Designed miniproteins, single chains, continued (4). Designs and how they scored, part 39

Each design is a single chain, and the fold is of that chain. pLDDT is the mean over its residues in the fold that is shown.

## One batch from the design tools (miniprotein)

Design m13326
Fold by ESMFold2-Fast:
Structure m13326 (fold): chain A 87 residues (1-87)
Amino acid sequence: MKYAEEFKAAVDAFNAEYEEALKNTDFEEIEKKLADFLEAAQKQLEAIQERLRAGVDVEEQYRKMAEIYKEIIEAVKKTLEEILAEK
C-alpha cells in the first residue's frame, strides 16, 4: 500500500513537470526528466524483483507492480525516442 501511494505521487509529480515543460516547448528539459524517471523506474523494478525472489506475503501485488513498472519503462523509452527524433 505504501509503495502504491509513493508510486502514484511520483507519477503525478512527473506528469505535472512534464506538462509544464511541454507548455514551454522545452524538449531538452522534458528529455532530462524522462531519462531521470526511467532510471528511477528501472531501479524500483529491480527492487520489486528482488522482493519477489526473497518471497513476500503479497507476492501477487509485487508481481503486478513489476508488470506496471515494465510497462511504464517501455512507454517512457518510446516517448524519449520520439522526443529525440523531434530534435
Scores: mean pLDDT 69

Design m13327
Fold by ESMFold2-Fast:
Structure m13327 (fold): chain A 69 residues (1-69)
Amino acid sequence: TTTTLTLTGLPPGTRVEVRDADGRLLGSGVADANGRAVLTLDAPGGTPVRLSVTEPGEETRTVPATVPA
């Protein structure tokens, strides 16, 4: 099962990785010139995940999230 995650408002070039509770990579993407990243995740909607967000020139930060239904 796959789900699409759309992120907006990111600085262009921001790298995002999405991982499950076991650290398995479900999907990744990079924000475009409009600050938008569209990721296809190998997980159903409602799945708790961790987003690893790396803005250009910044340290990686981790944000809890849920895969959209």
Scores: mean pLDDT 80

Design m13328
Fold by ESMFold2-Fast:
Structure m13328 (fold): chain A 75 residues (1-75)
Amino acid sequence: SLREYLDEVSKARNLIHKALKTGDYDKVAEELAKNTSEEAVLDAADFMRAMFGPEAEPKIDEIVKKVKEIRKKLK
């Protein structure tokens, strides 16, 4: 449902924010890959880029890249 999807996007946003605070990109990327859909990660990343601006964009992009790499290994 839309509600369940929005909750998943909110979870992804919180995990990305945690990575930006802690610098623990690998751990957060693994949690995102295991617990959220690819679509939710991409939507959350777009929101976080808009909110934190250009200095955060490379960090968010690195998190997304790590999530994609982990997902490839799971298939």
Scores: mean pLDDT 84

Design m13329
Fold by ESMFold2-Fast:
Structure m13329 (fold): chain A 87 residues (1-87)
Amino acid sequence: SMLDVIREAQRRLRELYLAGASVEELLAVVRETVALVAPQLSPEQRAILERDLAALEAYARAHPEDREGVLILALTLLQDVADMIRA
């Protein structure tokens, strides 16, 4: 299910973070997950997701050393998508 895809992505993000993964490695997981789930969303939900992903990527470009901030924003983005799918 799409919820299982999101839960796996959240688990992988936490494991990568603990293993010392870079901001770019964390973003790669988010981008891959978004690409998988976006086709299942309404146009309105997709627009919100694309906006939030763009904001996360902009933050990561401005703060390439802030692994914790990127992790928190990434987990929040994925949780918001999970909540959209459950509705």
Scores: mean pLDDT 90

Design m13330
Fold by ESMFold2-Fast:
Structure m13330 (fold): chain A 75 residues (1-75)
Amino acid sequence: SAIEEAKAEAERLLAEAETLARLFVKQGDLELALRVLDNAIAALRQLKAEYPEIKAFIDEQLARLEELREEVEKA
């Protein structure tokens, strides 16, 4: 279903952003790590607007990205 595909896309966006952001932090590129996280947050917000039925699920993914963003800012 479109809802299950949207959930899978949200999980994919989170996983890819976490992987790339952590890689860029290891390379010392904090600016690029933050850009990756900001782009993923924007994409999840767009998904939430398109699929309000899964708002709670997407808000959970957003919270994880926002926590990682705070960690990167402190690095």
Scores: mean pLDDT 88

Design m13331
Fold by ESMFold2-Fast:
Structure m13331 (fold): chain A 100 residues (1-100)
Amino acid sequence: EEEEDKILRVAWEAILEAAFVRSKDGNREKAAKVADEYFKKKLLELGYPQEFADAITPVDALELVILRRLLELYEKQGNEKGIETFRAEIARVEARIAAR
């Protein structure tokens, strides 16, 4: 199983946990905190460094994996505009994470 597939799986699990919490009491901030704490715990269990687990959110991880998969698709198709667009979006998300 690829590293990105593991991150995507635990990010998705974190989002589902947040959705469950939100459905029970409607508290958006509480749901977001539950997702972040769950994701951080799972990343540490998978052997990722503390600094990485502290900086990345489940939403950031989902966005990066989706963008990288789309970039791969457009590279295989030779779509120059798609390649340029998704490389720029990946760099934007990575810069956002690094600024935390």
Scores: mean pLDDT 75

Design m13332
Fold by ESMFold2-Fast:
Structure m13332 (fold): chain A 76 residues (1-76)
Amino acid sequence: MSDQELTDATFEVAVATMVTISKKFGTNLTDDQLADFRKIAELFKEGSSEIVKEAVKRAEEVGAYKVAEIFREFVK
């Protein structure tokens, strides 16, 4: 319960950040931003593969498709 709530809150902040970046840059993300998201995906995978899978789903739901594709590379 509490662990799930903490995980959900952290995940929501990450997703909100991705949406903000996507809106700020319109339809394009820079290579540097893509590299940063790749590092985030790697950190999530080190913690839990389930978190990465949820990140892919949530990113797709909010229209951050490039970010979702990066995270998907780290999902088995």
Scores: mean pLDDT 66

Design m13333
Fold by ESMFold2-Fast:
Structure m13333 (fold): chain A 66 residues (1-66)
Amino acid sequence: SVYDRLLELQNELRERDPELAVLLGQALSQDPISPEALLEVADYAESRGLDDVAEKLREIADELRR
C-alpha cells in the first residue's frame, strides 16, 4: 500500500535526515494523506540533496492524485 511505502521511507529517513523524518511523519498523520503535503516534504528533501527521496515522494503524490 501507499501507506506502507511511506512508513518504510520514514524509517529510512530516521537515519539519513531525522528532521525530514519528522516532517514526513506529520504528513502521514493526515487522513486522507495529502499529495500536496508529500510534495512539500519532497521539496525539502531535494533542498537537502536527498534527490532519491524527493523522487519517491513525488511518484507517490502523483499516484494519490489518481
Scores: mean pLDDT 83

Design m13334
Fold by ESMFold2-Fast:
Structure m13334 (fold): chain A 80 residues (1-80)
Amino acid sequence: SLIEKLKKMSPEKLEIFQQVVAELYLAGVPQELIDKFALELLELIEKKGSKITEEELKKIEGVGEKLAKIILKAIKEAAS
């Protein structure tokens, strides 16, 4: 489950995921759309951390170019 994966994340990776979710809410992304890709996004963060590319994000169903750019910006801000 999403919650069980969140509990097992390192503090650094958890901070990246939390920053991404916060930026998506600030950008007005609907909760229903976030829920659709949240698990796949979390798994990508778990595997790659801050080294995720825009192309990898765009492979996630429901994540187009606009969302990929928002997510990538949030990852970079969390990693700084």
Scores: mean pLDDT 82

Design m13335
Fold by ESMFold2-Fast:
Structure m13335 (fold): chain A 96 residues (1-96)
Amino acid sequence: ELEELLEHAKKVKEELVAEFEDDEELKEIVEKALEALLKAIVAKKEGKEEEAKAYAKEFEEAALKLLEYLEEKGKLKLSPEEREQAIADIRAMAAK
């Protein structure tokens, strides 16, 4: 499962970066979020719970910044309810 999550995260990173190729700032935010997620998964797999928590926090912060950036650029049109759900999902992922 952790190996599948790692491979899926890598694929999502490549797809998102390719989709927004004309936006360097978006690429940097996406790369930071996914790199933190990948490091958190690897640390958890290696039994490094403190490192995994630290990287999970970095992922949470970067993912929330990505959400805000996409909304500001008009690339993501979320209702207030969808936005709250997305934030809750990101935090739930970081808490695991």
Scores: mean pLDDT 70

Design m13336
Fold by ESMFold2-Fast:
Structure m13336 (fold): chain A 80 residues (1-80)
Amino acid sequence: HHMAERAAQIAAERRRLADEIVAREKKTFYKMLEESGVTDLKEEVDKLFEEARRALEAGNYFEARRYVSKALQLILEAKK
């Protein structure tokens, strides 16, 4: 099993990657909101991406994907 220093390095790297991924995906989703005319969902999308970021930081990639999918579903439902 890895040492505490290695665990801290992995946690820090995971945090940085999570922030980068979330920022990139949020930019795409903001474009989708603007193009769809449903900008009222921005706050809910932001909340879901914050949950996804925390999941990525924890190494729960499946959970992070589920939060992103929920954000997409909200946008698609609002386009009705």
Scores: mean pLDDT 76

Design m13337
Fold by ESMFold2-Fast:
Structure m13337 (fold): chain A 59 residues (1-59)
Amino acid sequence: MLAAQAAVVIGRTRGRPDLGERIAQLVLTDPQQAIQQAEQVFGPNAAQAIQSALDHDQQ
């Protein structure tokens, strides 16, 4: 899934690969919680990128 990959890449870019992997797992089990955690941890731009990837994955 594009959204899970985006979460991993964002985590690595921000120096927190552990959080990126955690959010990637949430993308598969609870996408809404994944977006909320991404915004809280990485900020709104990261959350928006993951949301856009989720929208693409769902089409």
Scores: mean pLDDT 81

Design m13338
Fold by ESMFold2-Fast:
Structure m13338 (fold): chain A 87 residues (1-87)
Amino acid sequence: MADIEALIEAIKELKKAIEAKDEEAVREALRRIGEYLAKLKPYIPEEELNEIEELLSEAVKAYLAGDVEKAVEYLEKAIEKVKELKA
């Protein structure tokens, strides 16, 4: 299965970018996450994929609202959810 590890790293990069408040780094990390999610769609059950996408969506909404701590919380939950796909 292509790149569960790469997806985890991309989400970690997004977390760092949000903590640094680097808008360009946030956009680049989101682009990479989208690419890895698209590659993984055929190999992940729809329920698990929807949960990951919802956590990422909530993180972005929190970031846009200025709530960096809440955004980071959602991203950490997304990382753990992606790790569960390997177990």
Scores: mean pLDDT 82

Design m13339
Fold by ESMFold2-Fast:
Structure m13339 (fold): chain A 69 residues (1-69)
Amino acid sequence: SEEEIREALRKVLGDKLTDEQIDELARALHDYYEGKITLLELNRRAEELGVTPEQLAEMIRAADEVLNK
């Protein structure tokens, strides 16, 4: 769920990203896994939020662990 992604991101990136960035990223990632947006759109949203490539990789890793159990 979006909430599970959001909490996973807070644990991994909470000290590096704002709550607003984490909330928007969790929504974008949830939309991506639900098939509502493309990988291109996911990357665009991360870039618009000022998220680095390293942070994006960490975000995907955290979300993948939560969703693929």
Scores: mean pLDDT 76

Design m13340
Fold by ESMFold2-Fast:
Structure m13340 (fold): chain A 82 residues (1-82)
Amino acid sequence: EEEFELDVEVALLLIQVAVTRNAAKKIKDPEVRKKVNELIDKAQTLVDEALASDDPEERRKLLEQARKYINEAIKIINDYEK
């Protein structure tokens, strides 16, 4: 079921957003922290837009874009920690 799969994806993305935002708080460099938070905020906005949409195709597109932003934020955090 497409709608069920998208609802699960939303829940997982919201968890990833929360976890990534908590990780971002530990970044000591304020410019790196700002960049990471901007990507997290973009992902959150796209998830919120997906939740407001009744079109499964639009929801999928928004969730895919949100995932790209959150993955970019995670990569920056990982690259910074090394």
Scores: mean pLDDT 82

Design m13341
Fold by ESMFold2-Fast:
Structure m13341 (fold): chain A 88 residues (1-88)
Amino acid sequence: RIDEIAERAQAELQALADKVLAALEAGDYVEAARYYREMARVLERMLREISAEFTSAEDQKLVALAAEGAARLIAGLEAKAEELLAKA
């Protein structure tokens, strides 16, 4: 279950990363920013789905650590999107 969630998210993120690169090469900063935001949404969905699989008290600290890491990465993607939109 968790492996399926991670594999799906990884495939979606790789596809979006390719779209970001193509948009940047075309000088389409608006489209590139949109794909960065979509990547952030994929990470948010992955975290929610994975968190639903962790129900034991032993996993609470791991879920919290993963949530913190994901939040930092999501914030970075959102900041990058805003930076690109400022150039558009």
Scores: mean pLDDT 79

Design m13342
Fold by ESMFold2-Fast:
Structure m13342 (fold): chain A 72 residues (1-72)
Amino acid sequence: MSPEEIREKLAEALVALGVPEEEARRIAERTVEAWQRDGPDAAQRALLEALVALGRFDLAPAAGKAFHEILS
Protein backbone atom coordinates (compact mmCIF):
# COMPACT_ATOMS: atom_id res chain seq x y z
CA MET A 1 0.00 0.00 0.00
CA SER A 2 1.41 3.41 -0.97
CA PRO A 3 1.91 6.27 1.56
CA GLU A 4 -0.76 8.19 -0.42
CA GLU A 5 -3.29 5.34 0.02
CA ILE A 6 -2.51 5.12 3.77
CA ARG A 7 -2.99 8.91 4.10
CA GLU A 8 -6.36 8.75 2.28
CA LYS A 9 -7.61 5.76 4.32
CA LEU A 10 -6.58 7.40 7.61
CA ALA A 11 -8.26 10.68 6.60
CA GLU A 12 -11.47 8.74 5.78
CA ALA A 13 -11.32 6.94 9.16
CA LEU A 14 -10.87 10.27 11.00
CA VAL A 15 -13.85 11.80 9.13
CA ALA A 16 -15.94 8.73 10.10
CA LEU A 17 -14.94 9.40 13.74
CA GLY A 18 -16.21 13.01 13.47
CA VAL A 19 -13.04 14.95 12.59
CA PRO A 20 -13.76 17.69 9.98
CA GLU A 21 -12.41 16.83 6.51
CA GLU A 22 -9.70 19.53 6.38
CA GLU A 23 -8.34 18.63 9.85
CA ALA A 24 -8.57 14.89 9.06
CA ARG A 25 -6.51 15.36 5.87
CA ARG A 26 -3.88 17.45 7.70
CA ILE A 27 -3.63 14.99 10.62
CA ALA A 28 -3.38 12.00 8.22
CA GLU A 29 -0.59 13.72 6.25
CA ARG A 30 1.38 14.50 9.44
CA THR A 31 0.89 10.94 10.77
CA VAL A 32 2.08 9.30 7.53
CA GLU A 33 5.07 11.69 7.34
CA ALA A 34 6.08 10.68 10.90
CA TRP A 35 5.64 6.98 9.98
CA GLN A 36 7.90 7.30 6.90
CA ARG A 37 10.57 9.24 8.84
CA ASP A 38 10.62 7.55 12.27
CA GLY A 39 8.35 4.48 12.15
CA PRO A 40 5.03 3.39 13.64
CA ASP A 41 5.62 4.55 17.26
CA ALA A 42 6.44 8.07 16.04
CA ALA A 43 3.34 7.99 13.80
CA GLN A 44 1.08 6.98 16.73
CA ARG A 45 2.59 9.82 18.82
CA ALA A 46 2.03 12.36 15.99
CA LEU A 47 -1.58 11.17 15.62
CA LEU A 48 -2.18 11.48 19.39
CA GLU A 49 -0.57 14.96 19.56
CA ALA A 50 -2.69 16.19 16.62
CA LEU A 51 -5.93 14.92 18.19
CA VAL A 52 -5.00 16.52 21.56
CA ALA A 53 -4.32 19.83 19.75
CA LEU A 54 -7.76 19.52 18.08
CA GLY A 55 -9.38 18.96 21.52
CA ARG A 56 -10.42 15.42 20.53
CA PHE A 57 -8.32 13.22 22.85
CA ASP A 58 -11.48 11.07 23.17
CA LEU A 59 -10.86 9.84 19.59
CA ALA A 60 -7.24 8.76 20.19
CA PRO A 61 -7.89 5.03 20.94
CA ALA A 62 -10.17 4.54 17.91
CA ALA A 63 -7.90 6.57 15.59
CA GLY A 64 -4.77 4.69 16.74
CA LYS A 65 -6.53 1.34 16.20
CA ALA A 66 -7.68 2.42 12.71
CA PHE A 67 -4.12 3.44 11.75
CA HIS A 68 -2.70 0.13 13.05
CA GLU A 69 -5.31 -1.81 10.99
CA ILE A 70 -4.52 0.25 7.84
CA LEU A 71 -0.81 -0.69 8.20
CA SER A 72 -1.56 -4.40 8.84
Scores: mean pLDDT 86

Design m13343
Fold by ESMFold2-Fast:
Structure m13343 (fold): chain A 109 residues (1-109)
Amino acid sequence: ARELLERLKEEAERLLKEVKEAMPEHADEIERGVQLLTDALVHSVEEGIEAAKGVAAAMLEFGASKETALKLVEAGANFGAARLMEEGRVEEGLEWRDKVIAAAREFLA
């Protein structure tokens, strides 16, 4: 669990950095979006899915590519999964992360 937790955090930080580098003028909105998705996912998978769609839509409105929008959703989902793992909810964290990313991919298709 500990090694997986650290890998999820590292992956989330890497994805967030890539998205901020792609859209530096929107860095503050990007950070707020990832925090919103992280908090929503920790509360419930349904709230996480709705937050992911909202974040993806906002990124497209900023002029982001679908790939960049998905990377931000993946960052937030990985941070949310890491928070659930810290609470001992490892299986939920992984399942909810996967469901949120899948929903965002379908929304962006």
Scores: mean pLDDT 89

Design m13344
Fold by ESMFold2-Fast:
Order: C-alpha cells, then structure tokens, then sequence
Structure m13344 (fold): chain A 60 residues (1-60)
C-alpha cells in the first residue's frame, strides 16, 4: 500500500513551479519516502502557473 499526497503549487513561471516540485520531492526523499508515481497537471490562470501534483509515496 502507498500513501497519496496531493498538493497545489503556484508560480510566476513554469520553471518556478517545476523547481518547487523538485524541492518537494527532495524533501519527501529526505524524510524516508520514495516517490513511486508522479502526476502533474499544469495550467495557467491569468499570469499565474498552477500545478496540481499527485505523488504516490512508500516508506523506504
């Protein structure tokens, strides 16, 4: 069984949002989790990029 984490990230650029996703993955890894599946839904709302991110996690 895996744990599902859903998070919404926002940024002024695609690169900013992608960096936030990578930072979150590194934090989860440091906490002893492995990301076994990743889904990212990226949209633009006005001048803001919105990423709806779903991680499937397992304990190492």
Amino acid sequence: PSVTLEVTLTGKSKEEVEKQIENLKQMLESLGFEVVDEKVELSKEGDTYVAKVTFKLRRK
Scores: mean pLDDT 82

Design m13345
Fold by ESMFold2-Fast:
Structure m13345 (fold): chain A 87 residues (1-87)
Amino acid sequence: ATEFNEPGRLAAEGGRRAAKGAFEKGNVSLGTASALLGVGAGFQSTILGDGEGGKRDAESVARLAEEVGDKEGAELGRRGAELAAAA
């Protein structure tokens, strides 16, 4: 099954939330970037075993979620980054 590990799952969820918030505000570029970075963090951590890459993408997701005002999505991105760094 194409399932993300825990750090990737948290980053992907944060990215999904940030993307939804950005799209609802009409910011297509921010929404697209948030979705891609969330998926990227999941791919880096789970498929490539690249915890450092997963951490960077998850940190970017946290920043983008903060820009759309989704504090919970930002927390998910930060937690994903911490878990990716520990792997």
Scores: mean pLDDT 69

Design m13346
Fold by ESMFold2-Fast:
Structure m13346 (fold): chain A 80 residues (1-80)
Amino acid sequence: SLLDEVKKRIDEAKSLEEIKQIALDFLRYAAEHLTREEALRLFRSVVGYVVEKGEEMGIPDDEIARIVRELAAEFRRLLA
């Protein structure tokens, strides 16, 4: 599934910026190719995994929150 591919790529990422870029690329794909409901479901799952992976990597909560806000802002822009 798309979610499994996103998770695999995030697991291979070495920095929070790589995680953000991977998430953005998949969310752009979802906005273009999936229904609004499917894209929103994928977005929620991807954001949850970004948080989980960021915490596992020992990244500060404020940095994780910043990336989540950036992903949410871009996703809202893509669906407008």
Scores: mean pLDDT 86

Design m13347
Fold by ESMFold2-Fast:
Structure m13347 (fold): chain A 70 residues (1-70)
Amino acid sequence: MKEIEELIKKIKEGKATDEEINEAGAKVVDYLQSQGKEKEAKEFADKYLEAKLNKDYKELAKILEEGLKL
């Protein structure tokens, strides 16, 4: 999980590329789906897309951290 933690840090610092932001979101969705948490994966994806569209990078980082705790 160090890779996702480093991506979250980059996002918080405003240093992440759009590709890295997409990669971080995809990794959490894949993780939740692998655990059979399809509803949680959908809720995560919807929140993440909204924060991304609003360019709210602090919210993106929070959503990623919360997703990993589901």
Scores: mean pLDDT 82

Design m13348
Fold by ESMFold2-Fast:
Structure m13348 (fold): chain A 65 residues (1-65)
Amino acid sequence: MINVGITIKEENGKYVVTIVVTTDTDTTIESKEFDTKEEAIKYAEEKAKKILEENPNAKVNINIL
């Protein structure tokens, strides 16, 4: 089973998008910083879309903190 957690968090005036992909055998963590909330949300949505296109049964959650 593939579980994907995408978190958008404000840190020091920037927005950090953290993507955690967990499978039965591996865990991958990716982080990227954005100057605006809009750019962070767009990036998170684009990543979620790509993951779901490649893995239709994946569970994807986007959390804005």
Scores: mean pLDDT 82

Design m13349
Fold by ESMFold2-Fast:
Structure m13349 (fold): chain A 80 residues (1-80)
Amino acid sequence: SSMQEQARRELEELVKEIEAILNGMAADSSASEAERLAAQTRVGELLVRMVELARAAGVRFELDISVDADGRVVVRLTEL
């Protein structure tokens, strides 16, 4: 359905935003405690939005967070 297609696109964009924030946090050695807390809070909000969006659209997923050989954070979305 168009709602599920839209939800899949929005979930992928949320995954990209979470990945970018996590990699930004890992790369920024000058970040203040307040900046790190704000980034962590934002990741939490995005995760909640993913759950709400998937639930509303009837989409099921698994989210995996890993670190590759180069030290980059990889966020992977698998639809069930």
Scores: mean pLDDT 86

Design m13350
Fold by ESMFold2-Fast:
Structure m13350 (fold): chain A 87 residues (1-87)
Amino acid sequence: SEEVEKIIEELRKYAEEVLAKVTDPKLQAFIKSLVERSIELMKRVDPETAKKIAEAVKEILDRALSEGLTPKQALLEYIKKLNEIKK
């Protein structure tokens, strides 16, 4: 879907901007892994669901930077948000 491809492109651009601000190699590796897993999931769902996944990832990336979330804490928040999206 062209609509899903645009959502993925926006998420990749946002993640690139976040990664430029991250100095911790473990957090960088986690963010890259989280974004790629999320993109693979987004390719398998409708555009509305893909947008919700992208927004959830962006929120977690923002919180990782602002609150200093560990990779484990960020992963738990991500799983919680995915469960909410899946209903």
Scores: mean pLDDT 83

Design m13351
Fold by ESMFold2-Fast:
Structure m13351 (fold): chain A 96 residues (1-96)
Amino acid sequence: MKEEEFRKLLEEIVEIGKEIVEKKEELEELSEEEQKLLKEFEEVYERALELSREGKDEEARRLWLEFLEEMVEKVGKEEVAKLLIKAVQKRVAEKK
C-alpha cells in the first residue's frame, strides 16, 4: 500500500543517511544545483505544513510523497539523503 511504499523509501534514505552520519564525514558545501533543490524542498515542505494545519493531512502526506519520489528519480536516493540531512541542519541552525 502507499504508506508501506513510502516507509520503504524512507527506510532506504535513512539507512544511507545513517551511514553518512556514522562515518562522521562533514557534508561538503552545497553546489548551486543542490541549493536550488533545497529551495524547492523548503517550498514543498511549507506547503505540506500549511495543508496539515488546515486538517488536510492526507493531502499534505501525498504532496510530500510525490515530491520525494520525483527527487529520487531526478538525483537518486543517496543525493536525496544528503539533501535531507542538509535541509534539517539548515532549519535547526536558522531557527527563524
Scores: mean pLDDT 68

Design m13352
Fold by ESMFold2-Fast:
Structure m13352 (fold): chain A 120 residues (1-120)
Amino acid sequence: NKKLLEELLSKSPVVLSKEDIPRALELIPRLPADWSDLLEPERLFLEGKYEEALELIDEMIDAGIISPLYYELKALAYVALGKYEEAIKYLEKAIEIAKKLGLEKLVKNLEEQIELLKKY
């Protein structure tokens, strides 16, 4: 659902362009040093290669890279594929990690994304 994905992207802490940086910094006051490692999955996502983006994100997670942004991007890819139950599951995983990191604004943002998905 393109309209749902566009609305979620407008709330997302994922940086897909320079215009997203102020929102990301508001939600994550100190971005992790490795957030730039998301550039390749973000590129695949922007190109509409959602399955390839998911595969790369899974490889990064399996390699021990733990970030709420990876799980949120994975959830957004599942939304693009119409798999809303999977998207909610990975947003919940992102919330779990964000809570451990003390990112209260990000937790609230991710919870709002789940409520939006539940309406569809």
Scores: mean pLDDT 73

Design m13353
Fold by ESMFold2-Fast:
Order: C-alpha cells, then structure tokens, then sequence
Structure m13353 (fold): chain A 105 residues (1-105)
C-alpha cells in the first residue's frame, strides 16, 4: 500500500533527523514492498524532505534500468556535525531497501 511505503519513509527520515540533532552515531536498514513507481516517488520525496531539513546530498553512484523499475544509488549526506552514507536499491519485484550509516563529525 502506498500509505505503508510513505509511513516507512517518514520513519526513516525522522530517525535520520533525530540522529543528526542528537549527534548519535547509528546504522539502520529499512525494507518496504510496493509498486516500483510508488517506491521511486516515495524515494524522491524522501530526499527532497532531507534537503529541505538542511542536508546536503551528493550522489556517488546512480544506476537505473531504462524503464526505471530497477534503481541502485549510493549517496553521502552532510548536516552540521554529522555525515551519513546511504545505499538504496529498488528491484523490478517492487522491493525497496535503504541502508543508512550516520557518523558524528
């Protein structure tokens, strides 16, 4: 369900923001299933929300199938006092996996 995808991405965003605010080092992974287009839309909204919250995001690796159903990306995110590494995969079967590692600077 699109609502479940959005809820999982919102929880991930809140965990990242809390870790950045507290300066707490953390590593976490989420997995969500859904329609690949809905997963891509949720991922775009997620990164937009982090940029709006003050993160600088640098894409290190981006791979997508021609139809956009498969996505692999790696990014680095920076905010005052924190650096994060993020890995994302979306599969044709509609599985989203996001791995985040946050470290204090």
Amino acid sequence: AAAAVQAAMDELREKILEAAKSGKETKFTIEVEGDPAALRDALVAFFRALVEAGFKIEMRTTRASPDGRRVELEAEMEAPGVKAKIRVTITEDGRLRVEVEIKKV
Scores: mean pLDDT 78

Design m13354
Fold by ESMFold2-Fast:
Structure m13354 (fold): chain A 65 residues (1-65)
Amino acid sequence: MEEERRLEEEARRERERLLEEGGKRGKQLLEEKKNEHASHAAGAALRAVGDGLDRAIELEREVRE
């Protein structure tokens, strides 16, 4: 049970951090850039934002399930 609570808290922090730091814009750019696999460095940075947000959502989902 402690792992669920830690994952939920961690997912919440990461999600809020990404969204509040402009994750909304990063998510939009990430979705657009996912269709365009051209930018090596830019793609890596946008992917990191997306991975962080997706990971936070995934952890929150697993905890709630």
Scores: mean pLDDT 64

Design m13355
Fold by ESMFold2-Fast:
Order: structure tokens, then C-alpha cells, then sequence
Structure m13355 (fold): chain A 85 residues (1-85)
């Protein structure tokens, strides 16, 4: 079951992103070193990219499923009209 593994990856990446964002905010607020800030920014970029990739795959799958179901409804409606005509 691929869905459970994907959801776990998304949740884990989202948690890591939140933690990284909080760390960056603390470094900026408390006056961390430029090196630490840059490292935190880079980590956020990598985590953001990973989340985007995971989200994009899910969005594509969802849109395709919705489109396919929409097409089936349209076909059924057309078939009913053809039978009445």
C-alpha cells in the first residue's frame, strides 16, 4: 500500500520543514551567525523542494482521478439522452 508510505513521507517532510523554519526564525531573532542562517535557509530550500515534489505527484493523481470520474458522468448523461432520442 503505497499511499501510507507516501503520507508518512509528506508528514515527516512537513514536520522537518516546520522545525527548520522555526530554527531559521530563532537564528534571525537571536542573532545567529551568518553561516548558521545560510545553512538553515539551504535546509529549508531542500525540504521545500521535497514537499513540492511529493505534493505535485498527489495533485496530479487527484486531478486525473477527478477528470476521469467527470468524463464517466458526462458519458452516462449522453447515453441517457441518446436512448431518449
Amino acid sequence: MEKEKRNEEINRAAEEYREAAERLARLQKEGGSQEEIEEAEERLRELGRKILELHDQESVERVMKEAEEGMRIIKESVEKLAEES
Scores: mean pLDDT 71

Design m13356
Fold by ESMFold2-Fast:
Structure m13356 (fold): chain A 72 residues (1-72)
Amino acid sequence: NAAKGEEILEKNVQAARQLAEEISDPTAALAFIDQARKDALESAKEYGAKKEALEKALEELERIKQEVAKRA
């Protein structure tokens, strides 16, 4: 179900954004963002999320990762 896959992608992005703000240790924050990226890819593969939705979610996760890496 593509709609469910998209909902999971959105939740994973929101969770990663929140964790990036709350976790002061950049190494720990990066690990959580990498896990969120992995979960997003797996969910999109299982539920058949639209390519556009997956690309947007991955782009947002990459942006968050870059912000965390800048403080490392």
Scores: mean pLDDT 76

Design m13357
Fold by ESMFold2-Fast:
Structure m13357 (fold): chain A 73 residues (1-73)
Amino acid sequence: MIPTPEEIREFLLKTYDEILKASDEEQDELLKKVGERIREILLAHGYPEDEAKEQADLTVERLREVVEEKKKK
């Protein structure tokens, strides 16, 4: 398994709290920014562009599911 860079983990922890506090409209914009940032971090760590995009998309999808679950009460 390719380890996730620590920078992504730290970024996700900080951003997760922001997303949970955001309105539904702000949530979509924040999730888009999260995907863009994760892609940039992965590219900086030498991941191919296609793989970086796929990993960013998967991470955003998982984060969206977790946020939706928590916002359901």
Scores: mean pLDDT 75

Design m13358
Fold by ESMFold2-Fast:
Structure m13358 (fold): chain A 95 residues (1-95)
Amino acid sequence: GSMAERKRVEELINKLKSDDEKEQIEAGREGLALPSPEGQLEVVKAMAESKNEKVQIEVLKAAARSPNPLVRRAAFEAADKLTPEQREEVLKAYR
C-alpha cells in the first residue's frame, strides 16, 4: 500500500480506540472502503480486538459483504471469537 493509505489506516485504527460508538462504527466502515485489501484487512483485525461488541458486529457484517474473499474470511475468523448469537448476525450479512 501507499504511504498515504498507511497513514489513513493508522488514523482509522486510532478512531476505533475512541469511546464514541458512532465514531468507531464510522471508522470501521471507512476502513472497509479503502482501495487496497491490505488496508481493509488491518481494520478487520483491529475490530477483532475491540471491547465494544456492537461495533464489532456492525463492522464485521460490512466486512462479510465485501467483494474480496480474504476480507470475508477475516470477518468470519473474527466472528468465531464472538458469542453464537453475535456470530449468527455476521453470518446473516453474508447470506
Scores: mean pLDDT 75

Design m13359
Fold by ESMFold2-Fast:
Structure m13359 (fold): chain A 89 residues (1-89)
Amino acid sequence: MEKLIEEAIENIEKKLKEMGVPDDTIERVKELVRKFLERYLKATSDEEKQKIAFEFLKEVLRITDFNFDLASKIINIVEEEVRKIEEKL
């Protein structure tokens, strides 16, 4: 589990750097993604997972200063990494 989370964070960081996202924003995203993945992957109900996902969306919007285009791109990247992890579980 821990190795899969670290691989996901590394992949997200690389994609955000390629998009020209500022380093300060990337570090905040990495911290949020680590907390999100640890909670989300341990969640046992769809309701709990949905709540965690909504909290993550809210925090991403906050750190991007409500830049909906950037927030959407970040969320899509994270969703792709979640799918890769779930395929291995």
Scores: mean pLDDT 83

Design m13360
Fold by ESMFold2-Fast:
Structure m13360 (fold): chain A 64 residues (1-64)
Amino acid sequence: HAAEGDYVAAAKDYKEQGEKLEKQGDNRKAAEYYYLAFQHYARAGKASDPEALESVRKAQELGW
């Protein structure tokens, strides 16, 4: 897709915010941001990428 790079960049930003929130103990917001990261990787056609799978796993572990 034409917007693939934009989705990957957004996914990386969401993952970074999720990591930051997780370190702060805000597990619910961290889960939400990890799931947003996964969604953006999926929209880029990268749902099976290790980073996408890590993001959705983190979201599930934190209660998404």
Scores: mean pLDDT 82

